# Ledger of designs, part 113: designed miniproteins, single chains, continued (2)

Each design is a single chain, and the fold is of that chain. pLDDT is the mean over its residues in the fold that is shown.

## One batch from the design tools (miniprotein)

Design m7921
Fold by ESMFold2-Fast:
Structure m7921 (fold): chain A 56 residues (1-56)
Amino acid sequence: MKTYTGEDEVTVDGKTGRAKITVDENGNVLSAEVEGDDPEARQLAAIKAANKAIEK
């Protein structure tokens, strides 16, 4: 099985969210790690990380 990982970081109002999303060759999410103090920053980081994983 071939996997692709995307990572991204977003800062909203001085709060940083980080995400690491791993997908398979068909774009299925295998794992999602999301970190940060702000729920909006976490969600935006997750969306960007997923997009990076899928685009590769």
Scores: mean pLDDT 79

Design m7922
Fold by ESMFold2-Fast:
Structure m7922 (fold): chain A 61 residues (1-61)
Amino acid sequence: AAAEAAAIVREAGKTGGAGAAAASWDLSQAGHVSREAALRAVQYAAQGDAEGAAEAGVKGA
């Protein structure tokens, strides 16, 4: 789910790059989003664009 993906990426971004990478990996492995969408969501969240991160998650889910 987009909101779930955005929340996970947002929290991971607070804990640093390793946390963000782990969260995006878990999302793609769990089948919630595609790997490409997970990566885009992480990148948007890192730039402070929570809305873009959520949109990327929706496109991948």
Scores: mean pLDDT 57

Design m7923
Fold by ESMFold2-Fast:
Structure m7923 (fold): chain A 85 residues (1-85)
Amino acid sequence: MEAKLEKGEEAFKEGKYEEALKYYEEALEEARRRGDEAAEERVLENLSILYRKMGKEEEAKKYLDEALEIAVEALERAVLSVLAR
């Protein structure tokens, strides 16, 4: 998982947005196949930032919303865990 996400982050830092997009999409597919919610959230955040840099606000909002859904579900599980005590 780390290799694709790291390559995407490195490409983004170098201003290679098309290359970063390719690596982030590959990393997202892999995170989803593995059920790795933490990795999926991180990739979705990076995709949101990337699309904003590219001037694609609607795509950026879509990925941000998906990342927020994962974060909210994780928070809800944590709250329910506390309430069960």
Scores: mean pLDDT 80

Design m7924
Fold by ESMFold2-Fast:
Structure m7924 (fold): chain A 55 residues (1-55)
Amino acid sequence: SGTWSKEEFKEFLQSTFGLSDAAAETQFEKADKDGDGVITPEEADAYLGLGEEGR
């Protein structure tokens, strides 16, 4: 799916980047600006620095 739960996003960060649970939690909080407990594709793109600015 295109939407990640908090635990899915943390597991992704831990598996892909080798982050600890605490580091993954911090990154999740930075990516989830709305605090909904899910990461949308748009939030993931913003977190990774992808997407267009100035539209």
Scores: mean pLDDT 71

Design m7925
Fold by ESMFold2-Fast:
Structure m7925 (fold): chain A 75 residues (1-75)
Amino acid sequence: RFAEDAAALAAARDVLEALRGKVSEEEAVQAGADTIRALSDSPAARYAADQVARSSAERALRGLTELAALYREQA
């Protein structure tokens, strides 16, 4: 649940961060969104993935870091 979602968001952050500067911004945020979708099927994870896919890389990276920490606290 929250721990699974936190892990998915943290993994997406790491993927996005690793791809920044190596691929287009659109490709980086899409990879982040796809990582969330692969690791969690919760409604919250699906919503987070859709937000990441529509964000700039910088905004997505910040949001993923903050949200992963918040969900980890709930677990």
Scores: mean pLDDT 78

Design m7926
Fold by ESMFold2-Fast:
Structure m7926 (fold): chain A 79 residues (1-79)
Amino acid sequence: SEELLERARELALKAQERYDAGDLEGALEYAEELRRVSFELDPDDPGPLYTLGKLYRAMGKEEEAERLFREAERLERRR
């Protein structure tokens, strides 16, 4: 839907803005919402999981990051 596409673009921009500002928690909130919206648009899109993995790694949460990257790679191989 057009509304979901617009929302996804807005969330991606806000996540990037927070990341660039060093606000990893703020970036994570937007990235998690982006994952939910993106799942409704395309459940096989690995992009949001890569974004979340990168953020968790930046926050020092390596185990969570590795799980997200593995899930993203699984989705990517299905494409």
Scores: mean pLDDT 85

Design m7927
Fold by ESMFold2-Fast:
Structure m7927 (fold): chain A 83 residues (1-83)
Amino acid sequence: MSEKEQLIAKAKEYLAKAAELTRQAAEALAAGKLEEAARLLIEAAEYAEKATEYLRKAGLPEEVVDQLLKDIEGTKELAKKLL
């Protein structure tokens, strides 16, 4: 694979981890476990941030990177409201 393809593959790996943690957070929310849901959402956001850094290195435009980071920060703010 090219270097760009390797960076994208790593980003996909971290995005998959973020997605699984988000799914677990939704289950925790449905069960009324707000603190557990908040922790899982924060962990998911951290994996999404790591994925976004790999996408930035792969040549994703800065405007798209900035929007992704803004969306991730929104998830963290949502998680803080559950605490």
Scores: mean pLDDT 85

Design m7928
Fold by ESMFold2-Fast:
Structure m7928 (fold): chain A 99 residues (1-99)
Amino acid sequence: SELEEEQKKLKELKEKGASDEELGKINAELVRKIAYEKLAKLLGIPVEEIEKKDASIGNLLLAIMEAKEGRLETAWKIINNDAKVEDEALKRLLEEARK
């Protein structure tokens, strides 16, 4: 998969002593691709429909967590950059972290 090729490229660059800035950029692109694929599977929608929303990496990861808990509508609203739904999801994550 394209994801496996990106992971291999990242490993090769790290072994060759690539800069933290260069590695950070490639890592961000890889995380975004992984998040799109996982959300597409969890929500049952095509990757391109998620990509069109241009959500932040943070919102993509938060949406994955909400979708795994069965809150699919919440996950979709977060992908659509709904700040209120994002705040509510972050509060749930914080409460779980306190347990």
Scores: mean pLDDT 78

Design m7929
Fold by ESMFold2-Fast:
Order: structure tokens, then sequence, then C-alpha cells
Structure m7929 (fold): chain A 67 residues (1-67)
């Protein structure tokens, strides 16, 4: 579960850093979370944390984190 939540967070960070809009990133991560059996609540938290992290790190740092 925690490993999958980290993977969802990394996916959100990567897509957002690559210029994908927030709504598309959210929908994509929620879809992936559903496929992995992650609750919508947990997937939403991963997305929110991912966006906050990407904003803090900046585009270059966010891409490095997600790689």
Amino acid sequence: KEEQLEALKRAAVRMYAEGVDRETVRKTVLFLGKQWGISEEDAEKAVDEGFALADRLGPEGALRYAS
C-alpha cells in the first residue's frame, strides 16, 4: 500500500512537472489508483502531496524526484 501510494505521488509529480494540467493529472492518478486497489481518498492525498512537492522543488527538481 505505502509503496503504491509513493508511486502515485511520483506519477503526479512527473506529469505535473512535464506540463500536464492539474485536473488531467488528478484524473489519471485516480484512475491508476483504482486499478491498484487504492481508495479515492488515499489517491487524492497522493495527488495533493505530489503537487505540493512539485511546486516546492520546481520543474527540474520535480523531474529529478520522479525519475
Scores: mean pLDDT 80

Design m7930
Fold by ESMFold2-Fast:
Structure m7930 (fold): chain A 76 residues (1-76)
Amino acid sequence: EIEELRKKLEEAAKKLESLGDKSASDDTRKAAEILKDPKVLKAVYYQAQAEIYRLQGDMEKARELFEEAKRLAEEA
C-alpha cells in the first residue's frame, strides 16, 4: 500500500537526518508527501537507502541501490 511506502520514506528521511544529510532527508519527506505513484515512491525509497549506505561507507551496496532506483524510475 502507498501508506506503507510513505512510512518507509519517513523512516529513511529520519535516518538521513541522523547521519547529517538534512537536504536528502527533506527531499525524501517532500517526495513521500507529494508523490502518488507506488513505483515512483519505491524508486525514491531506494535512492534514500542508497544515500544512507553511501554516508555509512558501504559504496558497493549504495551503487546497487542507485541502479535499482534508476530502473524503477525508468519503468514508472
Scores: mean pLDDT 81

Design m7931
Fold by ESMFold2-Fast:
Structure m7931 (fold): chain A 79 residues (1-79)
Amino acid sequence: SLLDQIKAAASAPGSATIEVDDVEEAIKEVEKIKLPGLLAYVLDKEKGTAYVFDNGKFKKKEKLKKLPEKNQIKLLNTA
C-alpha cells in the first residue's frame, strides 16, 4: 500500500521519492507518519504546489519553482 511504501522510505536515513496518482490520498497517508525528524513534501504537479509536513503534521504550502513529471511524495529523514 502507499502507507507501507511511505513507512519503508521514512525508516531509512536521507531522502526518498515516491510517485503518487492522488495528492489528497498522499496527504492523508503522510499525516499518519509520526516520526520526529521526518520532513515530507507532497508535490502537486497540476497546482504547482508543495504541501510540507513535519512529523506527520501540516506546516505550510510552498509554490513549486519546477514542476515534477508526476505527483510525488519527497521524504527527508534528518537523523
Scores: mean pLDDT 81

Design m7932
Fold by ESMFold2-Fast:
Structure m7932 (fold): chain A 60 residues (1-60)
Amino acid sequence: GPAGLAAARALGALYRERGSVTLEEAVAILRSHGLPDELAERAARLFLEDGAAGAALLLT
């Protein structure tokens, strides 16, 4: 949905700007965009392992 898309774009932009993002930072960004805690943690872990798979999860 729109929140997931905005969250994915924000996380991707931060990763490009800094070259690295911690799991804690990724979860915080996703939560700030309104994702539930369990989904934010799962999506953050997946995004750091495989950005495309993490983005796909956020878009569903």
Scores: mean pLDDT 76

Design m7933
Fold by ESMFold2-Fast:
Structure m7933 (fold): chain A 97 residues (1-97)
Amino acid sequence: MSEKEKERQQLVELISKNQAEIDELVAQGKEDEAILAAHSTAGLVMMRLTVMRKLGLISQEEFDEISDLLNQAEAAMDAKDWDKYNALVDQLKQKIA
């Protein structure tokens, strides 16, 4: 069961690292690069979540909740609402942890 916690922690660390990189790109005025990086990160997160669900490391309900938050974060990013994007990513990390 510690294996589930380890995989969840690694995913949260991945999201946190990429969130920091995206925030830095936004701070530098590189919004188009930030949007591209965020979409690429979302794709990687979805892939890992899909594998974790198939391996039984997360429930279908948890997968659905996290996927919904991820979709909301991408929508906020496309709207360039960076405050909402960061709030949703923080909720996403809390749900995974």
Scores: mean pLDDT 84

Design m7934
Fold by ESMFold2-Fast:
Structure m7934 (fold): chain A 90 residues (1-90)
Amino acid sequence: EIPEKLLEAAEKAAEAIRNGDVETAIKYVKEMIKLGDKIKNPKAQRYLLAAVLAFAGAIVARSLGDNETAQRYAEVALELAKKAAEIAKK
């Protein structure tokens, strides 16, 4: 349940970044952080931290109008979040 909710929040954050909705992206990244507090696996926690930092980079790039960099960071962040969710399930 928690890994699945984490992945859903990450997917929604990536979609918001793609659509230029920075406020919604920030909302879902905050949700990922809250869900991360419930993840006990240290390796999953490290991938989640990397995903959050990559999403932060995407949000900053989008806010500055750098849409290409924002999309690249969001894609990396989503892959890292998927990895965190997969490890957290084990």
Scores: mean pLDDT 87

Design m7935
Fold by ESMFold2-Fast:
Structure m7935 (fold): chain A 73 residues (1-73)
Amino acid sequence: MEEEQKKKEEEFNKLVSEAGRRIARAPTLEERRRIGDEVVEKFKDDPQLAEKAREALEKILEGHERVRAILDA
């Protein structure tokens, strides 16, 4: 049981890290949001992990857009 949970957490960390890198390299806000949605969708069967993924990816998106807004404003 613990091993199954550990695998899910490892997959979560890998997908979130990969998504963060993809978001940083994505040229448009729409593509960045789509990347985030893809990760959350993969964890729909685990509501707790899906929520953590959404929170982590929203913070990544907010941080990226906040920096851009400051530089462009």
Scores: mean pLDDT 73

Design m7936
Fold by ESMFold2-Fast:
Structure m7936 (fold): chain A 79 residues (1-79)
Amino acid sequence: SSEEEKEKEFLEEVEKLKEETLKRIDAATSQEELDEIWNEFLEKVEELVKKYGELSDESERYVLGVIAEIADHIAKKKA
């Protein structure tokens, strides 16, 4: 269905954003850069949620998991 296709596209865009954000975290050389990466990541997540609208509980859980993983990587990089 078109709803299933929309959910698949959303998950693919979130996964791409995650991969790109992790690469940016690895390349960052200052805490200020990490803060900028975090803010840009959150803004992009908000844009994707607005673009795709109401998410399934599964998609929402997936997004929360990605946010947690990015936050963890930033925290470890800052340490």
Scores: mean pLDDT 85

Design m7937
Fold by ESMFold2-Fast:
Structure m7937 (fold): chain A 84 residues (1-84)
Amino acid sequence: VPEVLRAIADSSREAARYAKQGNLEKALETLQRTLDDARRLPGVPEEVLRLIEEAIKYLKQGNLEEGAKKAEEAARRAEEAARE
């Protein structure tokens, strides 16, 4: 469903913004909620889920820059899937 994929893209991009601002707590909360929601939905590409999981992993390691990059990549992939 395109609406769901766009919502995932928006949430992932918001998390990337929090990470770039140094707000680790909000970045992690946003991505974890996005991942939990996405896992319940049958139309989300596995690649998008993996990118969100990688973003969370980097953020938990304190790597805000890589976490933001992976979250932005997840957003781009979700937007691409929404256009199909």
Scores: mean pLDDT 85

Design m7938
Fold by ESMFold2-Fast:
Structure m7938 (fold): chain A 90 residues (1-90)
Amino acid sequence: MASLVVEVRIEDPSRLHEVVEAIDEVIRQAGGKWVSPPSVSGLGPGHFRISGEIELPENTDLEKLKQQIEEAVGAIPGVEVLSVEITPLP
């Protein structure tokens, strides 16, 4: 298990679902899944935090997964990736 936190700035908040879908798709492609639906928190105008616990296959490369999330989310028009943090849980 790992904790995932993604912070984004988005020009159109109605498109926030596309960010969540991009994160979900990257996790699924890595053979993982959300333990529970991710939490979405508004931090300010156009600023959102998406967080939750993820289950990943044994020996998943967390640095590669982080880069894949940054790339997939950053590819969405009008979205700026501010941070991606993946922390292994005991």
Scores: mean pLDDT 85

Design m7939
Fold by ESMFold2-Fast:
Structure m7939 (fold): chain A 84 residues (1-84)
Amino acid sequence: SLVEKARELAEQALSLSKTDPSRAAYLVQQAVRLLIQAIEENGIDDKEVYDAIGRAIRLASNPSSAGFAASQVLKAVERLEEIL
């Protein structure tokens, strides 16, 4: 599923956040795109999911915060897995 792929990308981003922060930020951006698609396809309207995605987008704009961005993606994934 899109949510499972987003989780895998976020976990990879977290593991790379200190060694390759630019790659980690890129993976977070890909995960966010998949989560937005999953939200649209399933008609999700959840504040916790939207807030976590918004924080991930902001944090991923700077590679130095890519690890924090990945953690926000994982929070959105966990919430979506509860809803779906």
Scores: mean pLDDT 89

Design m7940
Fold by ESMFold2-Fast:
Structure m7940 (fold): chain A 87 residues (1-87)
Amino acid sequence: MGIKLSEEEYEKVKPIEDEFLRRVLLTVDRFRRGEISLEEAEAEIRRAEAEAIKRIQGLDLPEEVKKKLVEAVRNAAATFIADMRAA
């Protein structure tokens, strides 16, 4: 993400980012293999995005840091969806 976090802040955020990326990458892989539709893949990425945002908002972090993390998650989700739609 390129956001400056303390070690303690990073430890709180890392599990959320790791889970979000694992879910998105698994979904993209399943879509590319023809195992799920584009609509299902997009819906799953949007669910992963919503869950990650909810978890970030629940963290004891400064509002400015939360805003930057939420925007990074939204941008990542939008990029993966755009890439799948262009395929």
Scores: mean pLDDT 84

Design m7941
Fold by ESMFold2-Fast:
Structure m7941 (fold): chain A 80 residues (1-80)
Amino acid sequence: SMMKFTAVATDEDGNVYTFEADTAEEALQKAIDYLRKKGVKKATITLTSESGEVETLEIELTTDEEIEKLIKEEKEKKLK
């Protein structure tokens, strides 16, 4: 795959959505934007890198502050 990160999001009803991007924060942002547009309130997002690193996040999509915090934390992990 040409994309480096995959975000797999599962909503409260068990619907699964897949997003790909060159960065972890971009894949996460794509997932969040789509789920918010669909009116999803809570989701579990699994981020997988091309190298096989996996991170699982539980997110409340109704709170802008929590979303911004999660995006920032993902970006900061990449800089370490």
Scores: mean pLDDT 77

Design m7942
Fold by ESMFold2-Fast:
Formats: structure tokens, C-alpha cells, sequence
Structure m7942 (fold): chain A 83 residues (1-83)
């Protein structure tokens, strides 16, 4: 059980890192098309993280980790869309 929770936490941390990197790259871009695609990708990541959290409903630590990842991806998408 601890191994699954730790893997979930690591997976969520990787997702957060990917979302932040995509946000930073999009914000550095002068192309609206690149930013629009990045925002769509980030929103898709948030939806996938929410679904993963629901799949692990029996493991509260895994649920919390992926919900945090979803929130970070949504925040990143909003920042890219506001640019």
C-alpha cells in the first residue's frame, strides 16, 4: 500500500513538473497558436489527473496527490490563457 501511494505521489509530482514546463514554454512563446495549444494540453492534463484521482478513490493519499496535480495544471492553463 505504501508503494502505491509513493508511486502516485511521484507520478503527480512529474505531472506538476510537466505542466509547469509547458506553461513556462508557452509564456515564452510569441505565437498565439502555440499558447492556445499549450492551454488545451494543460486542460487535458487536469482532466486526466482528476480521472486518475477518481480511479484511486480507495487510496486517499493517491487521490490527494492527483487532485493537486489537476489544480496545478488548471492554474497553468489559466496563466497561459491570460497571456
Amino acid sequence: MEEIAEQARRGAEQAIGTARALRDAALASRSKDVRDRAADGLRTMARQADKTAQHFASNPEAVEAFRRAAEEARRAAAEVEAA
Scores: mean pLDDT 82

Design m7943
Fold by ESMFold2-Fast:
Structure m7943 (fold): chain A 58 residues (1-58)
Amino acid sequence: SMEVERIEKLAAEQKALLEEQVASLEQSLNPEDRETLRRQLAAALKYIDEWREKKIAG
């Protein structure tokens, strides 16, 4: 359905935007802060995937 396609597109766009923002930010960070930022990115990407799955299922 168009609604499912819209949800999948929004999730993909948000994930891509976050990955770009993190890639930009980590260039100015020390190794410890880079590791913390990457961990936070992984959690945020998982949250978006869970949101996507819930919206498609509901």
Scores: mean pLDDT 87

Design m7944
Fold by ESMFold2-Fast:
Structure m7944 (fold): chain A 88 residues (1-88)
Amino acid sequence: MTTDKTLALEEKRFEYYIKSEDVMLRFLAAASLIMALLDAGDYERAEEVIERMKGKIPKSEYERLVKGLEVGKAGGSLEEMEAVLFPR
């Protein structure tokens, strides 16, 4: 379960790195925040984060964020969501 303090730190990290020219840092910050929001059951805010990433990351990475949200909304585990957001 994500703590309020952890979620606040992820939100600050996202707002910082979303301004970065590094596409990978933008993706990782968004994916980490989405993971924390999905763990908290905050699907509406996770959808807002995904919408903000439109045009800021490659299509494949964007589709990965969308799939992570779908798994979370379907009642998937944190491990299943992590595997979609951060495939090995």
Scores: mean pLDDT 79

Design m7945
Fold by ESMFold2-Fast:
Structure m7945 (fold): chain A 57 residues (1-57)
Amino acid sequence: MEEVRRQVDELLRSLSGSGLTEQMEPSVTELANGRRVHLELELGPDGRISLRRLSFE
């Protein structure tokens, strides 16, 4: 579980850098290591991406 949370954190940082904020979708996201996970993202008041919900697929 800790490994997945770490990978999700890395993913969110990557997404922020890539400018994917405007096209976020609450759907299945593939992590860098190829694992699929349901990820619900939300934009904060500062325009930062935050993880609202996570579940494995």
Scores: mean pLDDT 56

Design m7946
Fold by ESMFold2-Fast:
Structure m7946 (fold): chain A 110 residues (1-110)
Amino acid sequence: DKAEELAKEILEKLLKLTPAYADMMADLVDNGMSVEEAKKIILEILYNDIKLYVEKAKVEEGISEEEAKEAFERAKEAAEKAVELIGKGVEAGDVKKGAEEAQKYLREEI
């Protein structure tokens, strides 16, 4: 399934970037943003990154529009859950643990 393979590839990229997203969320909160507002910003960044990966796969691998849409929705759902885990870590004052829990979740989805 090309959609499933693409989604897994995207999740592997997000897993590697998870510590950076966690640090960004912590920086936003340290600068006076609420955790809920910071989560929305990180999700917008993740959605744009996922969209870019999907569009690149359409050009380079000949992925269909239907396969692209399915891969995007799968990656989006996993990203939303990962951001919730990062947010819980930031709220608890343990950014590293939040990132580690999100990475653990993403590895289980790959």
Scores: mean pLDDT 87

Design m7947
Fold by ESMFold2-Fast:
Structure m7947 (fold): chain A 68 residues (1-68)
Amino acid sequence: SMLEELIKKAQEKAREIAEESKGDFIEALKNLTKWMAKFFQENPLSAEERHEISMAAMKELLKKLEEL
């Protein structure tokens, strides 16, 4: 589905941001929130869909930061 593709894209971007931030948790969060804001502007979604994508992206970000 389109939602599954958007979730995957957000997770891939979260991993990229974590890697670029090199363990800087605050910088990673700021960069992810900025990207998510633009992403939701470009992809108009319901509140429930935004919540699912945001949770998936945040979990992936935290997981990747723990691996660095």
Scores: mean pLDDT 84

Design m7948
Fold by ESMFold2-Fast:
Structure m7948 (fold): chain A 86 residues (1-86)
Amino acid sequence: MISKEDYDRLMGLLYEAARAIHQRDAAGALATLDRLDGLLRRVLSPADYARLQPHLDAARAAIRAGDYAAALRHLGQVAALLASLV
């Protein structure tokens, strides 16, 4: 279980990453995902982080490949998992 404050902060970063993807700013999206990853590692248990990590890695790979639809889908999976932890 995460605090509402940490949840709101994580969701804010997900929104900023999605916005960068919609603007086709791959560098900005990747930088925001690095900030999101750092916060996730601080606020989640290792077990909960391990469930989100494949979706974050897949989102990064999709952004680098220019597959923005796949990137947004993977970020949606991260958001759904985070909502289950509140």
Scores: mean pLDDT 88

Design m7949
Fold by ESMFold2-Fast:
Structure m7949 (fold): chain A 71 residues (1-71)
Amino acid sequence: SILDEMEKKIRELVEKYPDDEEIRRLAEQAREYIKKARDPRQTPRQKAIALAVASILLAEMEFRMRLLERR
């Protein structure tokens, strides 16, 4: 599932850059939104919003990774 793929990518980025505070903060936020997207008590709209926010946070982590690779 897309949520499992996102969780895997977040884990990989955190493991690759364990000392980067920004990646750690973004990962924590992304995981909270993935948790909300999985919550059966959430409406379909709330789950869609949570998935969108998690996707944005993952994209920010990937931009951060690219900046770190240039250093």
Scores: mean pLDDT 86

Design m7950
Fold by ESMFold2-Fast:
Structure m7950 (fold): chain A 69 residues (1-69)
Amino acid sequence: STIASLDVAGHILAVGAVLEGLPEEEAERWRKRITELGDQAEKAKDPKVRQELIEELRRLMGELHRRAA
């Protein structure tokens, strides 16, 4: 029952250190986007939709990692 929440929490925790390297205003925009996708994944009752949102979160994390490099 908590798999989606665990995945979302893991992604948020993983990007925290990366966000610390960015300007605060930019970091806030990334946090907002990540949180919005995480909330959508948690609210999704369809496992396929939830999985798709989690994959979008993974892509977003990849973009954030490239931006921070």
Scores: mean pLDDT 70

Design m7951
Fold by ESMFold2-Fast:
Structure m7951 (fold): chain A 112 residues (1-112)
Amino acid sequence: SDEEFNEHLVEYARRALTASIEEVEKIMRELIDFLVEYARKKGVTDEQIDELREELSAAFEKAVELLKQATDPATKRRIVAGLFRYAVDKFAEATGDEETARRMRAAIDALA
């Protein structure tokens, strides 16, 4: 359900904001798989799913490199929050689910 999907997204964000770098990498891989699977259920094509996965994976790799360089909790939190906003925006572009993106951006802003 959309409510369960949104609750899982908020929990991924909460987990990532308090996690070690190694745990963030695991959480982000799980998030990408979760978003891709949900996009597939919304009728997104295999080609669009592949594009979404590639875009999210590239953003994730860049964010992990920035996280390794970050020394303060505020900078790490900002990087994680930015990555989640990017992931949700890309999901919305692929699925047309702007309502989910709007709700998740609000939740991420409240957590960060």
Scores: mean pLDDT 79

Design m7952
Fold by ESMFold2-Fast:
Structure m7952 (fold): chain A 100 residues (1-100)
Amino acid sequence: SLVEEVEKVIEEIMSTLSPRVQEILKKLKPEILKKVEELKGKSIYDAHSGLVEMFQEAMKKAKELAKEKNLSEEEIEELRKGLEQIYKRIMGLIREDIAK
């Protein structure tokens, strides 16, 4: 259920964002969930490294999609903050899962 908890977090954060930013996160969601599933059962060090890599890849892809969709400066900052919040929440969930 770690993947289900992460999906709930993504949906929750997406609901606070503007429609155009939500559409970009909808495209990134499957890749984030896949990476989280791959990190299940790994050590805290490997999970941390994998999450940093995932966040960097998601940010790069988000920047490319934002440019393609002609997002405003405000929407780009909203997207960046949204992804940062998702990253922080996922890190917390993985730490809790490893502690079980």
Scores: mean pLDDT 81

Design m7953
Fold by ESMFold2-Fast:
Structure m7953 (fold): chain A 79 residues (1-79)
Amino acid sequence: MERVRELAERVAEIARKAGYQKEADALLNTVDKLIEQGEPALAALTVAFLARQLAKKHPEYADEFNEIADEARRLAEEL
């Protein structure tokens, strides 16, 4: 699912800027596996959950993470 992967990459890019390279890589691996297993809605929900958690931890990126989380949540409901 192209849009889910794009949202995951956006979260990973910001997470890497914030110093969370390991978490960024784990997110991308999890999303890729869920898409491969035919679970794109769960992949989108995973992106939404982690983006929301990162927004709480990094107020400086909170608006961007929350925007991605909201988009990923909406996408999950359409899948």
Scores: mean pLDDT 82

Design m7954
Fold by ESMFold2-Fast:
Structure m7954 (fold): chain A 65 residues (1-65)
Amino acid sequence: SEELIKRIMEITGLSREEAEEVVRAAREGRATEVLLKLYLEGKITPEQARKVAALLREAGLLAPP
């Protein structure tokens, strides 16, 4: 959702395109993969990754397929 994308951007400072990719990957069951990639690329901190993961769980996007 639009609100979810904006909240991810607020937490992380990621671009809109990067935040949209996080949401897309989460819908595909790959949230952990994309968050790890962003962390390894130096784009997010572990604290930011935890906050985004909590947000994705709240949105039901980390629920089992």
Scores: mean pLDDT 83

Design m7955
Fold by ESMFold2-Fast:
Structure m7955 (fold): chain A 110 residues (1-110)
Amino acid sequence: ELKEKYEKIVEHLLKAAEHLEKAAELGDLQSGVLAGVLRITVGVVNTVLKKEGYSEEALKDAVDFLGKVSKNQIKVVKERLAELKKQGVDKEILDHLEKALEHLEKAAKL
């Protein structure tokens, strides 16, 4: 249960990072920074879990931590999306940020 929950959270965070990377390719460099934070966070958590042998305690800590990261990233992405809408940027950039937000919200609900 906990390991499956962790894997689903990671899947959604990495999908969010992919969409933020696409927004960066289209000119929103700040989205690229946000994607980098998600990838580094997932990488660090995965490294710690491997060292701890995927113990129930380590999995609970990882799930709780990634849940908090997801909620924090939702706030940051929402603020960025609002700012970009005011600037009248390309709809394709906005669409990728909205898709990233959908995945972050799915991760936060797990």
Scores: mean pLDDT 90

